# Designed miniproteins, single chains, continued (2): the designs that were tried, part 8

Each design is a single chain, and the fold is of that chain. pLDDT is the mean over its residues in the fold that is shown.

## One batch from the design tools (miniprotein)

Design m4251
Fold by ESMFold2-Fast:
Structure m4251 (fold): chain A 103 residues (1-103)
Amino acid sequence: LKKLEEFFKKYARKGVIATYNQILAEYEQGNKDYAEFMLRLIVLSDTSGLSNEEKFSLYLSVLLLGLKMDNEELIKAALEKIREIVKEDPSLKPKYEELQKII
């Protein structure tokens, strides 16, 4: 988990890190259901207006928080979204290969 947190902080966009910190704070305060709800909204949101780097960062935040919350559905959804983005944008393959060695 620590290696994945380091990977996320290294590659994530600034706005995504802010969103991640907000959702993490809700979870740490005991608001797990609300934190999971926010992550489900991210997974269901239309991200067509975001760059592939922004999408990759966003779904990394869902993956990392899903792992912290032991939420298998969010983990699976995040991994599927990340795979789809990497398939569409081969420039993300090196980052994805690094990620696969961590998880």
Scores: mean pLDDT 85

Design m4252
Fold by ESMFold2-Fast:
Structure m4252 (fold): chain A 55 residues (1-55)
Amino acid sequence: SSVVQQLNQDLSRARDLSYQAMRDAQQQGLDPQAAQQRVLRQQLSLVRERVNRLL
């Protein structure tokens, strides 16, 4: 249950960070979709590492 709670928090954080990255990219004249994908890929890697450590 504690693991599920942490994963739910990780997913919420990933979403918030991805939207923030899109806004920052738009303000800088960069590709917002590319920025979002980069952040989501990084967050997914962190979640995978955490899950692997529990196995």
Scores: mean pLDDT 83

Design m4253
Fold by ESMFold2-Fast:
Formats: structure tokens, C-alpha cells, sequence
Structure m4253 (fold): chain A 70 residues (1-70)
């Protein structure tokens, strides 16, 4: 599905980064490049930004997946 493709692309982007802030930025850029509905992008971006405040790359990954699947 398009959501599964988005999850794959976002996780790949996150894995290339070494800080939660850069991971969140890369995840958001990957999401914005994909043909996803605006509501899905907004939800996922909000989840990623909130997760990044925790200071954990693992949390950013979890936030991205949860936001996209919600």
C-alpha cells in the first residue's frame, strides 16, 4: 500500500541520520516528497515532531510509523 511504501521511505531516511533532530527533518522531507493525502502528512509530521522532543531516534521512528498508520 502507499502507507507501507511511505513507512519504508521514512524509516530509510531516519536510518541515515545520527541525531533525533536530523532524523525528524529527514523523515518530514521524505513524507513531503510522497503523494500522500494532506491529512496523513499533517498527522505524521505532528507525531514525528512530538517524538523528536523526546531526544530519541527510536522514538522518531515509532512516531512516524504510528502517525502514518493512525
Amino acid sequence: SLIDEAIRAVLEAIDKESTPEEAAKAAIEALESMPLPEEVKKRAIEAIEKAAESGSITAVKAGAVEGLRA
Scores: mean pLDDT 82

Design m4254
Fold by ESMFold2-Fast:
Structure m4254 (fold): chain A 61 residues (1-61)
Amino acid sequence: AAYERGRKAGEETAKIEIERDGKPVPFAPVPSGDATPQGRAAVEGARDALKEAIKKYEEEK
């Protein structure tokens, strides 16, 4: 599903952000996005994954 692909992209972005810059919060935008309904679902998934990554860091602090 498109949602799952978006979530995966968001999760990967968060991981790279933390490992590369040492920044615990994903401040980079998702590199994927289409105007189609499926594209919107992917964007939603990415946002959800990013939100989850932010929460994890907040918990660590």
Scores: mean pLDDT 60

Design m4255
Fold by ESMFold2-Fast:
Order: sequence, then C-alpha cells, then structure tokens
Structure m4255 (fold): chain A 98 residues (1-98)
Amino acid sequence: MTPEEQEKKLSELLEEIARLVEEKAPEEVIKEKIRELESLIKDPRRLSDEAIDAFIAEVPPLIERLTAKIEENQAPIPLSEVPLRAVAEAYRRALEDL
C-alpha cells in the first residue's frame, strides 16, 4: 500500500474500533480490529490480551475525539501520531499494572 492508502485505512479502522466499542461489541471482534491496526503500524511488539483490554479502556475516548475531528474536517489521521502513541501507551500501562 502507498503511505496515503495506509493513513486512510488507519483512519477507517480507528473509526470502526470506536464504533464497535460504543456498540459494546464482543471483545473478540474489537481485539481482531486492534490486531489489524497493529499490523498497519508495524509495531514489532504484539499486544497481550491484557494490553488490548487496557487499550480498549484507556484509548476509546481519544479515538472518539479523533473520529469526530475526521468527520468534521475530512482529514486522515497522521500515521506517526495518535495510533502509534495510543498503542504504545496502552501496552506500557498494561505492563505496569501487572
């Protein structure tokens, strides 16, 4: 994929994850979407189930805010910004809580 296609797909995945969390979808469905997000950002560290749970708890408000911003401005989310930071922070927090 081109970098532009990756950013667009990343924005679409973040929006879908936010929607699934709001709809209280099964954890397995949300986890699958988070794994797909990880694949796009090429994070070398696979999130554990505990880290994914932390991501779901800590990141959805941020994802919701980004989704609202995209809808209003129709701009893609920068690949090097919130998704990478949010995943890394959720992973770090999950590890600290162990």
Scores: mean pLDDT 54

Design m4256
Fold by ESMFold2-Fast:
Structure m4256 (fold): chain A 87 residues (1-87)
Amino acid sequence: LERAEELLKSDDFNALVIALDLLWPHAKEHPELFVKLIEKITEFAKSDDPEVAFRARLLIHLLKPYLDSFPEEVRKALEKAYKEITP
């Protein structure tokens, strides 16, 4: 988890992808870290770099089938992200 928290402080989108992989098995135990991850990915989805924005949006949509499996905090963060990235 310590490494995942350090990766969440990075401004590199690839670091967030690694953080997602590390936090995935702990989403129920540490929903607050998963919410921070979703918020940061949502910021990248608004990037002026079309490649970064596309990859960030793809990650948010990849989590959609798992929405009902997450704690309420994470579900609300994901629903907010979908509304912000979908026209």
Scores: mean pLDDT 77

Design m4257
Fold by ESMFold2-Fast:
Structure m4257 (fold): chain A 71 residues (1-71)
Amino acid sequence: GPEAIELLEKAIELAKKGEEEKALEYVSRASQLITDPEALELVQKAGVLIGLGRLEEAIELLKKAIEILKK
């Protein structure tokens, strides 16, 4: 729903700022609202990448998840 997209957009903003812990919090909250299995898998992979400090790759996966949720 729109709430999941807003949380993911906030996670991208926080990841761009290097705020890993806050980005992970928003990713976790968004994952609880996502019912689409493809979008959920991308969001879960992005969470792992944020935990590894691979923020640019995480942002790309979060953007792809948002595109799926907007269909």
Scores: mean pLDDT 88

Design m4258
Fold by ESMFold2-Fast:
Structure m4258 (fold): chain A 82 residues (1-82)
Amino acid sequence: SPGEALKEGKKLVEKGVKHVDIYAETPEDIPKVGAFALPLLKAGINITATVKTEEVAEFLKNMEKSPANKGGKITVEIVEEE
């Protein structure tokens, strides 16, 4: 759930991680990915996101530009299935 994703993101901030890799397959993952990434970006943590769709990629690029971001960078990699 998005609530659980938010809690997991907060735990990574508490652990003092500097960079996080995430994987998001479909637009249905957007609420979970957003909830997970929010506390990381607020802490200025960098994220590398591997995504399968342009919709998820665009969501993450817009999230990087949001005022909630306090210096975190999101690098988005789009992977097409064979």
Scores: mean pLDDT 80

Design m4259
Fold by ESMFold2-Fast:
Order: C-alpha cells, then sequence, then structure tokens
Structure m4259 (fold): chain A 75 residues (1-75)
C-alpha cells in the first residue's frame, strides 16, 4: 500500500518544516494537521489491519507530542 509510505514521507517533511520553524502559529497548524493524519491512519488500521498504518499512527502520535513540546518552548 504505497499511499501509507507516501503519507510517512509527507509526515517526515512536515516534521522537518515544523522543527525548523520559529513561528508558533505555523507549528500549531502543522501539529493539527499531523493529528488529523494520525486519526486517518488509525481508521485505516481499524478497517484493514495493515500494520504499516499502525506504525504510521504511532509515528504521528510521537511527532505530535514532540511538536507540543516545541510549542511550549516557543511560548
Amino acid sequence: MEELEKAKKLAEELKKKALESKDILEVEALRAFILMMRSIAELIYEKTGDERAKELAEYLRELAEELDKKIKELK
């Protein structure tokens, strides 16, 4: 399922952009988008049992937590 690999690459690009950003609003917007991607990945795992979707959801969860920490540091 190539779409999950593309989503992971997109998430990695968004992570880089968010971690390089000094704009709190940009980081908050990117975090919100990551959380939406996580919800979609969890839904794919629930419906298909594809472990790559579960792995993506966990990666996105950890990324959202990392971005939350960065947002607190930018305050």
Scores: mean pLDDT 82

Design m4260
Fold by ESMFold2-Fast:
Structure m4260 (fold): chain A 100 residues (1-100)
Amino acid sequence: MPTVTVTVPASVKAGEDLTVTASFSPPIPAGRNVKVTVVLRDKKTGELVARAVKEVAAGESSVTVVLKNITKKGEYVVTVTATDLETGESTTASATTTVT
């Protein structure tokens, strides 16, 4: 499974879209598809606030996922889990963002 890294803005305004970019190193191998699950949780409580899933094809080095309707102000943890659909192997990366 490639290594995944997550990039998010340091802050967004309540009601704005949160753009999450997952990058793969190396790019997704030939003949493989990866399921990317993005989860946004309140850092203090662990409450699940948003979730999105996107499939990424072989040869891709990044994917962008947009999380909408984040209206509660606070500090959040963005967790990206990339799962190889052929092997079931997963890798995870996290970043923090603040909704103001």
Scores: mean pLDDT 82

Design m4261
Fold by ESMFold2-Fast:
Structure m4261 (fold): chain A 90 residues (1-90)
Amino acid sequence: EEEKKLEELIKKTKEGDVDAQQELVEKLVEILEKEEITDKDIEKMIRILKALAEATNVDLEELFNTLLKQAKESGYITDEEAERLKKAFE
């Protein structure tokens, strides 16, 4: 059910739905706020970031680096978690 909702949000985001884009950003923040970020959470974040980058015509690597910097500055993730996220990013 949650996976299907994520697929629908990604599709709507790529179609230019601003409300879907906002909901995907909220899901990213929820993942980053977790005490422990799992490999499945990283897979979800990468899918969300790809959809947002495509919808906003922004370079995926640039968007990802901006997110990591903001998340570290906000205290949501540690340097160790940021390095783990970078290694998962292709």
Scores: mean pLDDT 77

Design m4262
Fold by ESMFold2-Fast:
Structure m4262 (fold): chain A 57 residues (1-57)
Amino acid sequence: PELRVEPVVRDGVVSAELSDVPPGTSAEEVVRRANEAARRAAEELGLEAEEFTPGPP
């Protein structure tokens, strides 16, 4: 299975939503993939991208 990241638009800002995370995927890899997806979608839509930050533990 492959890590799936879906861009979501809220109030004109694009953020990333994770829908499938393979076992053993590092948090750093997840953050990187999420930010890349959000930035790409924002560029395509002409919007701003919100940086993906995990909530506090």
Scores: mean pLDDT 73

Design m4263
Fold by ESMFold2-Fast:
Structure m4263 (fold): chain A 89 residues (1-89)
Amino acid sequence: SKEEVEKKLEAAKKGVKELKDFLESEKGKALPEEVRKELEEILKRMEELLKKAEKAYKEGNYEEALKYIERIVNEEIPKLKKVKEALEA
């Protein structure tokens, strides 16, 4: 449904914003260069997917919007979690 897609899109927007805000924070700026670069590449891909999802949603193509959101959740979020786990080791 449109409402369910909108809810998932807002959750994806929040996730992108949280990663961007983290990278702009004092802690994010203090990360090793290799780690910071990897997180910036993840952020860039998430922003590109989010832009495509928002465009599809505005055009009424809810199935296409969901596919882009699912790529963020199933491909980019797991990569982000692996980077976080490596930082905690």
Scores: mean pLDDT 85

Design m4264
Fold by ESMFold2-Fast:
Structure m4264 (fold): chain A 69 residues (1-69)
Amino acid sequence: GIRVGDTVYFSPDASIAEILEEARRLGYPVSLGLAGSSDQTVARNEAELRKAFDALKPSGYILKLRRAA
């Protein structure tokens, strides 16, 4: 992923493994959403993050990950 400030952006082709590795560096909870949207899913652990990724993957858009505020 590409880091911009406190947010990491992932290509539509990014694997769940890349996203999980970055979330472990940020520390839970994290938020995952579509780039350019204010809407996000908060994940408190790896299982919730996997579920959020599976829901967003069909969009084919750039994903954004950050530590949840």
Scores: mean pLDDT 81

Design m4265
Fold by ESMFold2-Fast:
Structure m4265 (fold): chain A 56 residues (1-56)
Amino acid sequence: MTALEEILQHAPGLKTLEELAAFYRELAEKYQSQGRTELADQFRDVAEALEREAAA
């Protein structure tokens, strides 16, 4: 599954921005440990964007 497909499947509207950021951080660490660096990087970027939005 591509990172984009996983993002779309997570129904972001049902979570707080903080919860979504934590979830994507966890996914990034999981995929990094599996050697899927491209997916890990994308999920990390999403988590950082959500953290910035939550702080606004």
Scores: mean pLDDT 71

Design m4266
Fold by ESMFold2-Fast:
Structure m4266 (fold): chain A 97 residues (1-97)
Amino acid sequence: SYLERLIRNLEIIKTEAQQATTMDALQTVADRFAGLAEMLRLMLREIDPQAAQEVANIVQEFVDKFRTALRASDLEAAKQVLVDGTEKLIELIKEVA
């Protein structure tokens, strides 16, 4: 299914985030994460508006924490924020699938 494919893509993002050795590499992974999250939100908005809002909440928390880690130049904190955001999206998809 499309949702199973999204989970696989998010698991790849999680792995790539863990392997990132620079802020630039991690930002590229974060941009891909944000794109997948937006696609999921748009798919859910008419079918399950509450789940769509939960995606928006996960993304907002991610953006705030990720910006904080970037300002601190804390690569390990930024990686953990992206990993946590990815895990939250995977769990949400499993609940709605």
Scores: mean pLDDT 88

Design m4267
Fold by ESMFold2-Fast:
Structure m4267 (fold): chain A 79 residues (1-79)
Amino acid sequence: KKELEDILKQLALELIDELAAVPSLAEEAEEIRKLFDEGKYEEAAEKAYELALRVKDDPVLQAKASSLSYLLSQLAELS
């Protein structure tokens, strides 16, 4: 359980950092990071999903945002 949580957190942080490196997404990525740091994984997952819908025309960014939403949703289920 803890091992899975640690892996999910690490993967989520990596995706947040990758999205934050995109100037047009930096503000949303920072909001997601703040919710993540506060343990509000469900709200963070919702924000990541909204971001994925906004970048639907960029398949790489959409995949990253969608993956982040899924990982955060799983963290919410575990907590």
Scores: mean pLDDT 83

Design m4268
Fold by ESMFold2-Fast:
Structure m4268 (fold): chain A 82 residues (1-82)
Amino acid sequence: SELEDKIVEESIAMVEEADLSERAKEVLLEVIREAGHYASPEAVRMAAEEAGLSEEDIEKATALMEEIQKKVKEMYEEAAKA
C-alpha cells in the first residue's frame, strides 16, 4: 500500500540521516527491510550484537529504532483519522 511504502521510506530516511556508523546503519536497514512490521528495538539489539557493533553503536541503533517505532505508530494513527 502507499502508506506502507511511505513508512519504509521514512524509516530508511531516519536511519540515513542519523549520526551512526556505516555498519550500524547497515544493521538497522537490514532489520527494517527484513522484519518490516516486526522491526523492534530488541531485534535491532540482537542483530547489532551479532554484527559485533560497539556498545555505543548498539545503544544508538536501539534508541533510533524506538524513535522509528513511534513515528510509524503516528503515521498509522494519522492515516486512521483520514
Scores: mean pLDDT 81

Design m4269
Fold by ESMFold2-Fast:
Structure m4269 (fold): chain A 60 residues (1-60)
Amino acid sequence: SEYQEKLEKLIKEAKEKGFKVEISEDGTVTVTPPSNDLDSLSLASQIQADLINLIRKIKE
C-alpha cells in the first residue's frame, strides 16, 4: 500500500528531526516534539494529524 510507505517515511523523517513517535495497537498516535517552542509544537501536531490520516486510509 502506498499509504503504508508514506506512513513509514513520515515516521522516519519525524524521528530524524528528533520527534518521538508512538503508535499503539488501537491506532492512538502520540508525537512528542524535541523542544517546547511553538514551531516544534505546531510541527508535532501536524505530524500527528498526518499519521492519523494515513492510519485511517490503511485500515479502510
Scores: mean pLDDT 83

Design m4270
Fold by ESMFold2-Fast:
Structure m4270 (fold): chain A 68 residues (1-68)
Amino acid sequence: MSKEEKEEIEKLVEEAVERNISPGELKEKLREKGFSEEQIEEAVRRYMERSTEEGVELLVEAVEKVTK
């Protein structure tokens, strides 16, 4: 995977996070632009990492409340 392709994927991931686009819609958009399935999976993983920052806080609070 070239550096330019990686930067384009990162930019699309950032845009998807900002617009609150679903991971499924991000996959469709990347597939339409001609990215491989491996590149799409990597982009979705990156999207999840960024989006899960809020989700991780909620998950940690839920676990703390259950384990107390």
Scores: mean pLDDT 69

Design m4271
Fold by ESMFold2-Fast:
Structure m4271 (fold): chain A 84 residues (1-84)
Amino acid sequence: SIMEQFEELLEKARKSKDGDEAVRLLTEAIDLLEEHLDELSDSEFLDLLKKLVATIRELFERGVLSEEQVKELDKRIQQLIAKR
C-alpha cells in the first residue's frame, strides 16, 4: 500500500547516518504523497504529514540533517500542502 511504502521510506531515512541520503529518502516520501494526493483522505494525509515532520525533526535533533536541508524539505512540504 501507499502508506506502507511511505512508512518504509521514513524508516530508511531514520536509519540513515548521511544527510544527503536522508534528504533523498524524505524527498521520495514527499513525492509519493504528491503522486497519491487524490487517493488519500484528509485524515490519512494529515497523519502521514505528521509522521514526515516528526522524522525530519528527529534527524535534525540527531545532527543527521543540517539547517539548510531542513529548510529545503520544509519548502517542499509547504508546496505539497498548497496542492492539497
Scores: mean pLDDT 87

Design m4272
Fold by ESMFold2-Fast:
Structure m4272 (fold): chain A 82 residues (1-82)
Amino acid sequence: SPEQRRKILLQAEMGVFFIHASVLAKLTEDENIKQKALEIADQLQELIDKLQAGEISIEEAEEKFRELKKQLEEVEKEFKKS
């Protein structure tokens, strides 16, 4: 269905950002940046799991994902300045 395809694409995009956060955590020598990146990765994994389990709507998942993307962008800015 169109709804199932939207869900799969959202999960795929969240997976890409999970990899990005995980890689950033491995590349940084700054413990504070590492901790923030790992926390974002954990929240992305939880969001993927909740969406897969049907515990959250697609709309709610998109909203929470927007917040996590913003947080990751700030962590990446900190990384680039370190």
Scores: mean pLDDT 88

Design m4273
Fold by ESMFold2-Fast:
Structure m4273 (fold): chain A 84 residues (1-84)
Amino acid sequence: SEDIERAKELVEELKPVDPELAEKLLELLGRFDEAIRRGDEKEAARIANEIGELLRQMKQKAPEEALPKIEEIEDLIVRALLSI
């Protein structure tokens, strides 16, 4: 998915904020992409919720300048989930 690839690019840019949290987000985005490709709506929704929780943690650590990138990731996840 183009939306998920863009989300991965944005997470890579957020590595300086929290490298461990960014790596967890990249792993979950990979699993989310697989769930979307299989049409597994229940698994995709569950992974999206877990991604949302990690993005919330990222927001707590991020400078104000990084917040638009995190918000773009949130929007991309919602768009990908609605494509099923």
Scores: mean pLDDT 88

Design m4274
Fold by ESMFold2-Fast:
Order: structure tokens, then sequence, then C-alpha cells
Structure m4274 (fold): chain A 75 residues (1-75)
């Protein structure tokens, strides 16, 4: 599976936490029925932000892997 450093994993988690807070501020708490779709959307935004910030290729690949897992859970 995708392997990343503890530092890269922490950075991805921090971006996810920030995006989750921004979403909650804009739209309110996630409804139970929308959890999987919301998590997939957050992961897609994490991937986009990592690419914009020119993050290491390993970090981008790891985040893309997580997004694909979330997509599979929705399907």
Amino acid sequence: GPQVSAEESKYIAEIMAKLSKERNKKYGPVKLEDILETQKELMDEVVKRLKEEKAPESAIAYAEGLARIRETEIA
C-alpha cells in the first residue's frame, strides 16, 4: 500500500482537519446520510491543495489513494 513518512501523514491530517472545519463553518454539521460523500469531497480537496502547494509526489499519491478508497465505499 502507499507508504508515507509520519511527517507527511501528519501534514495531510492537518489539511483534512482544516478543510473539515471550513466546511462545517459554511454548511453546518455533516448529516449521517452524507458522511461518505462528504469525506470523499474532503479527500478530493486535500489532493487538489497538495498539488497546488507542490507537495512531495509520495504525499500526493497517498492522498489520491485515500480518495479512491472513499470513492469505493460510496459505490
Scores: mean pLDDT 73

Design m4275
Fold by ESMFold2-Fast:
Structure m4275 (fold): chain A 68 residues (1-68)
Amino acid sequence: KREELEKKIEELEKEYKEQAELANQGNKEALEKAVKLLIEGMKLKAELENREIDEEKLKKELAELKKL
């Protein structure tokens, strides 16, 4: 199961980078996808590391992403 989580996180990170780049170019649909991928990725990373989600980091990352 840990290996499955690692694979999912890696896939989400790749998708996030692609969507964030498109959002930076003005694609609003890509911005929405990047937001969803960021939230899901942070939740999966917290699960993988047996910790709670870092709400402060999530809030900061979302604020930075929305500035695109």
Scores: mean pLDDT 78

Design m4276
Fold by ESMFold2-Fast:
Formats: structure tokens, C-alpha cells, sequence
Structure m4276 (fold): chain A 108 residues (1-108)
């Protein structure tokens, strides 16, 4: 699932951060960071577009109300979006050689 994939990315980023602290990032580690960045960026982009479409729908029909099931799915997507955004941020900070404290904050 997307949730399991984000948990895997978080674990991988924490492992990469430990290598980064030791100055031991390899070319393979950089490739892994790029893959995490691409995947999390895609999820963030999709979430933004889904939100935009929802806002467009509500603008066309202000009386439209989400069902309980649709509301729960939206809340789940919002949580996934927030997680993906933090992981994307951590990957960017690692790739840019940012201070360790900034990277750790994104992975909490």
C-alpha cells in the first residue's frame, strides 16, 4: 500500500541519515535518495491535483457534501500527503547537504 511504501521510505531515510552523519553516503545511496524524492514528489503532486479537483467540484455545486466514506478517504489522503511532503523534504535536505538537525526534524 502507499502507507506501507511511505513507512519503508521513512526507514530508508533514517538509515541514509546515519550514513550521512558519518560522511559515508555512496553513489548507490544518492540513487536511492533520488528514487525516494521522485516517488514522494509524485504522491505530493497527485494529492495537490486531487485537492484542486475537489475545490473545483465544490465551486460548481456548493450544496455537494462528501459521504462519510469519501470524507474518511480524504482524511487518509491528507495524512499520506503530509507524510509524503515531510519525507520529500528530508530527501531534498540530505541531497543538498543540509544541517543534520533540519533533516532529523523532518523524520520525527
Amino acid sequence: SEEEQLEQYKAQLKELLEKYKKGELTEEDIKQLEEILRSTFALVSQSVLERLEEKRRLRRDPSYTLSEEERKERERREELHRRALRLMSAAILLLLGAPIEEIEKELE
Scores: mean pLDDT 84

Design m4277
Fold by ESMFold2-Fast:
Structure m4277 (fold): chain A 101 residues (1-101)
Amino acid sequence: SSAERRRKNEILSLLLMILKLEKGVTDEEILEKVKSITTEPDPEKLYEALLEVIKEEIGEEKFKEYKEKIETDKEFRAEVIKKYAEKENLDPEELLEAFYE
């Protein structure tokens, strides 16, 4: 389902924002860690590898807590996006629109 794929991508994007905010890792560092797990260009394999990198970096308990908050807490999602926008010098309103359009 297109809606299921968008929801998975939303959850992944927010988890990647949290990883960058908490650990200060770069996209290049994340990509190198993904390559250590899989070299397959398959989107599902890349999705699973990205989740594994996030779990390893922030820990299993925090990963579960953040995933649950992303799925259930609208205010938490907004705060993550706002903090990430501030870190990357992006407009938080434009980033919110990009996520929910």
Scores: mean pLDDT 81

Design m4278
Fold by ESMFold2-Fast:
Parts: C-alpha cells; sequence; structure tokens
Structure m4278 (fold): chain A 87 residues (1-87)
C-alpha cells in the first residue's frame, strides 16, 4: 500500500501545492507524509491537547471532518484515499 501510486483530486492537490508539493502522482506513504507536513506547517495541532488536530477550513471542506486524533488516524487516511485515484 505504501508503494501504491495515487493521483490526488484537484481540491486535495490545491492544498498540497500550498506546502510546495506539486507532483501530480504520489505514493501512499508520500501522500500521508504530505498530510502531516501540512498539519505541522499550518500549526493545526491543538495547543490544549497535543494528540488532537483541528483542521483548517479548506482541509476540513476537502476531507469532510473538522478534527481528528493522532492516535486514531484511520478516518483521515480513508478520506485521503477517497480524494485520490489509483494510477
Amino acid sequence: MEDDLLRPDAALQALLEKIGITEPVLTYGELVQAFYDYVQKNKLISREDSNKVILDKELAEVLGMDEFDLDNPTPVLEALLRHSTLV
């Protein structure tokens, strides 16, 4: 799965471009890493709970969720896959 090639849809690609990721195709591992890089660059980890990520408006709109727990990333990973096509 980590080596599967994925093409993010236009909405997800626009978010990735904000952090300098312009490749049209990524491995699953690269896509997951790009998501965590976006979280860190935009300081989305809650200051009250370091295990909770509060999504910004654009990311929440794309993924369909407002927050997630770092110890339960499955809903986020599933959302990233829903916004990607296997190549």
Scores: mean pLDDT 79

Design m4279
Fold by ESMFold2-Fast:
Structure m4279 (fold): chain A 92 residues (1-92)
Amino acid sequence: SARDERVAELLIAILERKLDDAEMKAALEEFAAYLTEEAVRLALRRILERAEATEGVDVAAYEAEIDERARALAANREAIAAAAKAALEKAL
């Protein structure tokens, strides 16, 4: 969905620490409310596609691992939110 796409973009931005303080606060609030398995899967796939473009990683070889990790991460939303918060605190 469009929301899953938006949450995936915010998750990538949080993990890559490309947001300012106000944008990161807004992203964390949206991230916590709307984290879905699909949003996590989209974020992980996009990170790997980027690695494929720069480092020659075969994204197709990792499809099953992306799916498994997306399910595990979506089931553990509190741990993901804590990791995102820790990344924000480290960036500040």
Scores: mean pLDDT 61

Design m4280
Fold by ESMFold2-Fast:
Structure m4280 (fold): chain A 105 residues (1-105)
Amino acid sequence: NAEERRREERKREIIREKAREGFALAQKDVRAKYPTEEELEKAIKEVLENGKESGDEELGRLTAELLRALFNGDEATAFRVQAELLELIGRLEAAEVLRELAEEA
């Protein structure tokens, strides 16, 4: 169906635009919240410890990797990690779009 195909294409484009916009805003926020690499590493340790205590080490690991990628301006890693996070919550379509963005970055 041409109508359904157009709707899915538009949805994917919106996800792409929001992901790119979100990366820029998230990087600015992370750098503002953690002005030094030392403060970032402290935050990462807390995220990893919270993951262990809550029984969700995978979520903690991915969150830590995302924070580091955002701080360093690593779009490819940030989009890949966001895709893995989306896969954990069953958002497979959005995850696929973000994996494509990671490959393009």
Scores: mean pLDDT 84

Design m4281
Fold by ESMFold2-Fast:
Structure m4281 (fold): chain A 80 residues (1-80)
Amino acid sequence: SLDEIFKELVELAKKIGNEKSTKKTIKKIKELIKQGKNKEAIILLESTSTALIMKAYLLKDYELAERIAELEKEAVELIE
């Protein structure tokens, strides 16, 4: 489910120190989805996921970056 994907994304973000900001962004994404603003929700999701992936790469945690990318793809497909 989308909620399970978002929960896992927050847990992955926690590993790189981005738990609080990621939780706030996900709350905003969920609000956009409830309003039928799916395109805006996807843009915000892609933006936050890209930032997390880039930070994982800077930390040389390539497995974490790949896992975040997979969760982003699954979430986008569920929102579309």
Scores: mean pLDDT 90

Design m4282
Fold by ESMFold2-Fast:
Structure m4282 (fold): chain A 78 residues (1-78)
Amino acid sequence: GPKPRLNYQLIPLPGGRTLLLATVPKEVLKDAKDAEDALKKVAEYFGIELPPNPKVLAFSTKELSFGLTEVVAIFKAE
């Protein structure tokens, strides 16, 4: 079926950090082992190119309506 309203934003932050705001189907994160794996799954879902060996500095999720999850991540290239 058609995908629900799925979105992402990449916001540059001071100190070489990036803020990712994303809305994904909750199934995208179902088997994530850690925050770095979860970031990679979100990036793969949207076709985002991550820097090599991204380090997650902060990560949170919030369940939304219609089986969607909000993802907030701050990461840095190593």
Scores: mean pLDDT 82

Design m4283
Fold by ESMFold2-Fast:
Structure m4283 (fold): chain A 107 residues (1-107)
Amino acid sequence: MPSVIERMAELARKALEELKSLSADEAAKKMEELVEEMRRIARESGDPLAERVARDIERMVKETLEKAKSLSEEKARQLFILTVGSAEGMLLMLSQALKIEEQKQKK
């Protein structure tokens, strides 16, 4: 279970690094690709938690893309970076929480 969430976190980390060198339009496309890939691996995993988290991230990204339409290119890029960084942080926290819960069941 944690390994699926960890794979999603790795995708977010890679996307975040790529966003640093992209234009706002390229970054928007990258965020859409990130959401599609996260949804794909969550669906293939059959893990209901991963599917819910992928849906939550999709909602965050869609809201960010809509807000970015009214922003300057620089502000849009900053918002994209913050959104993907937030998604990575949430995935890492969830992964850690699941590992702690697993340890409690073994004791």
Scores: mean pLDDT 81

Design m4284
Fold by ESMFold2-Fast:
Structure m4284 (fold): chain A 55 residues (1-55)
Amino acid sequence: SLDELIAEAARLLGTSEESVRALLELPADVAGALVLHQTGDERAAALVREAAELR
């Protein structure tokens, strides 16, 4: 579910679910690329991209 993707991404990034939801206002490819560029975490980037694609 979307909430599960947000929760897992927040856990991996060490941030709040609210911060992840703010990233989802970006297009999915942009949100994922931003996370990958800033953190190097491919799994977190993939989860953020998938969450943004769902909403």
Scores: mean pLDDT 83

Design m4285
Fold by ESMFold2-Fast:
Structure m4285 (fold): chain A 61 residues (1-61)
Amino acid sequence: SMAEAEKLLEELRKKLEEAGVPQDIIDLEISMLKNAIRRGIELTQKTVDLALQVAITRAKL
């Protein structure tokens, strides 16, 4: 459901903030996932975990 997807996005945002990822990168990742959901792509915990790792890696590079 959309409510479940929004819960996963909020959890991702919190984890990225806790990891010290810059707000610009957080906003970009969340925006990209929201666009994927609009296109009918299912958001899962695995997708959230992958997005978290990608954003942390970008912030460290």
Scores: mean pLDDT 77

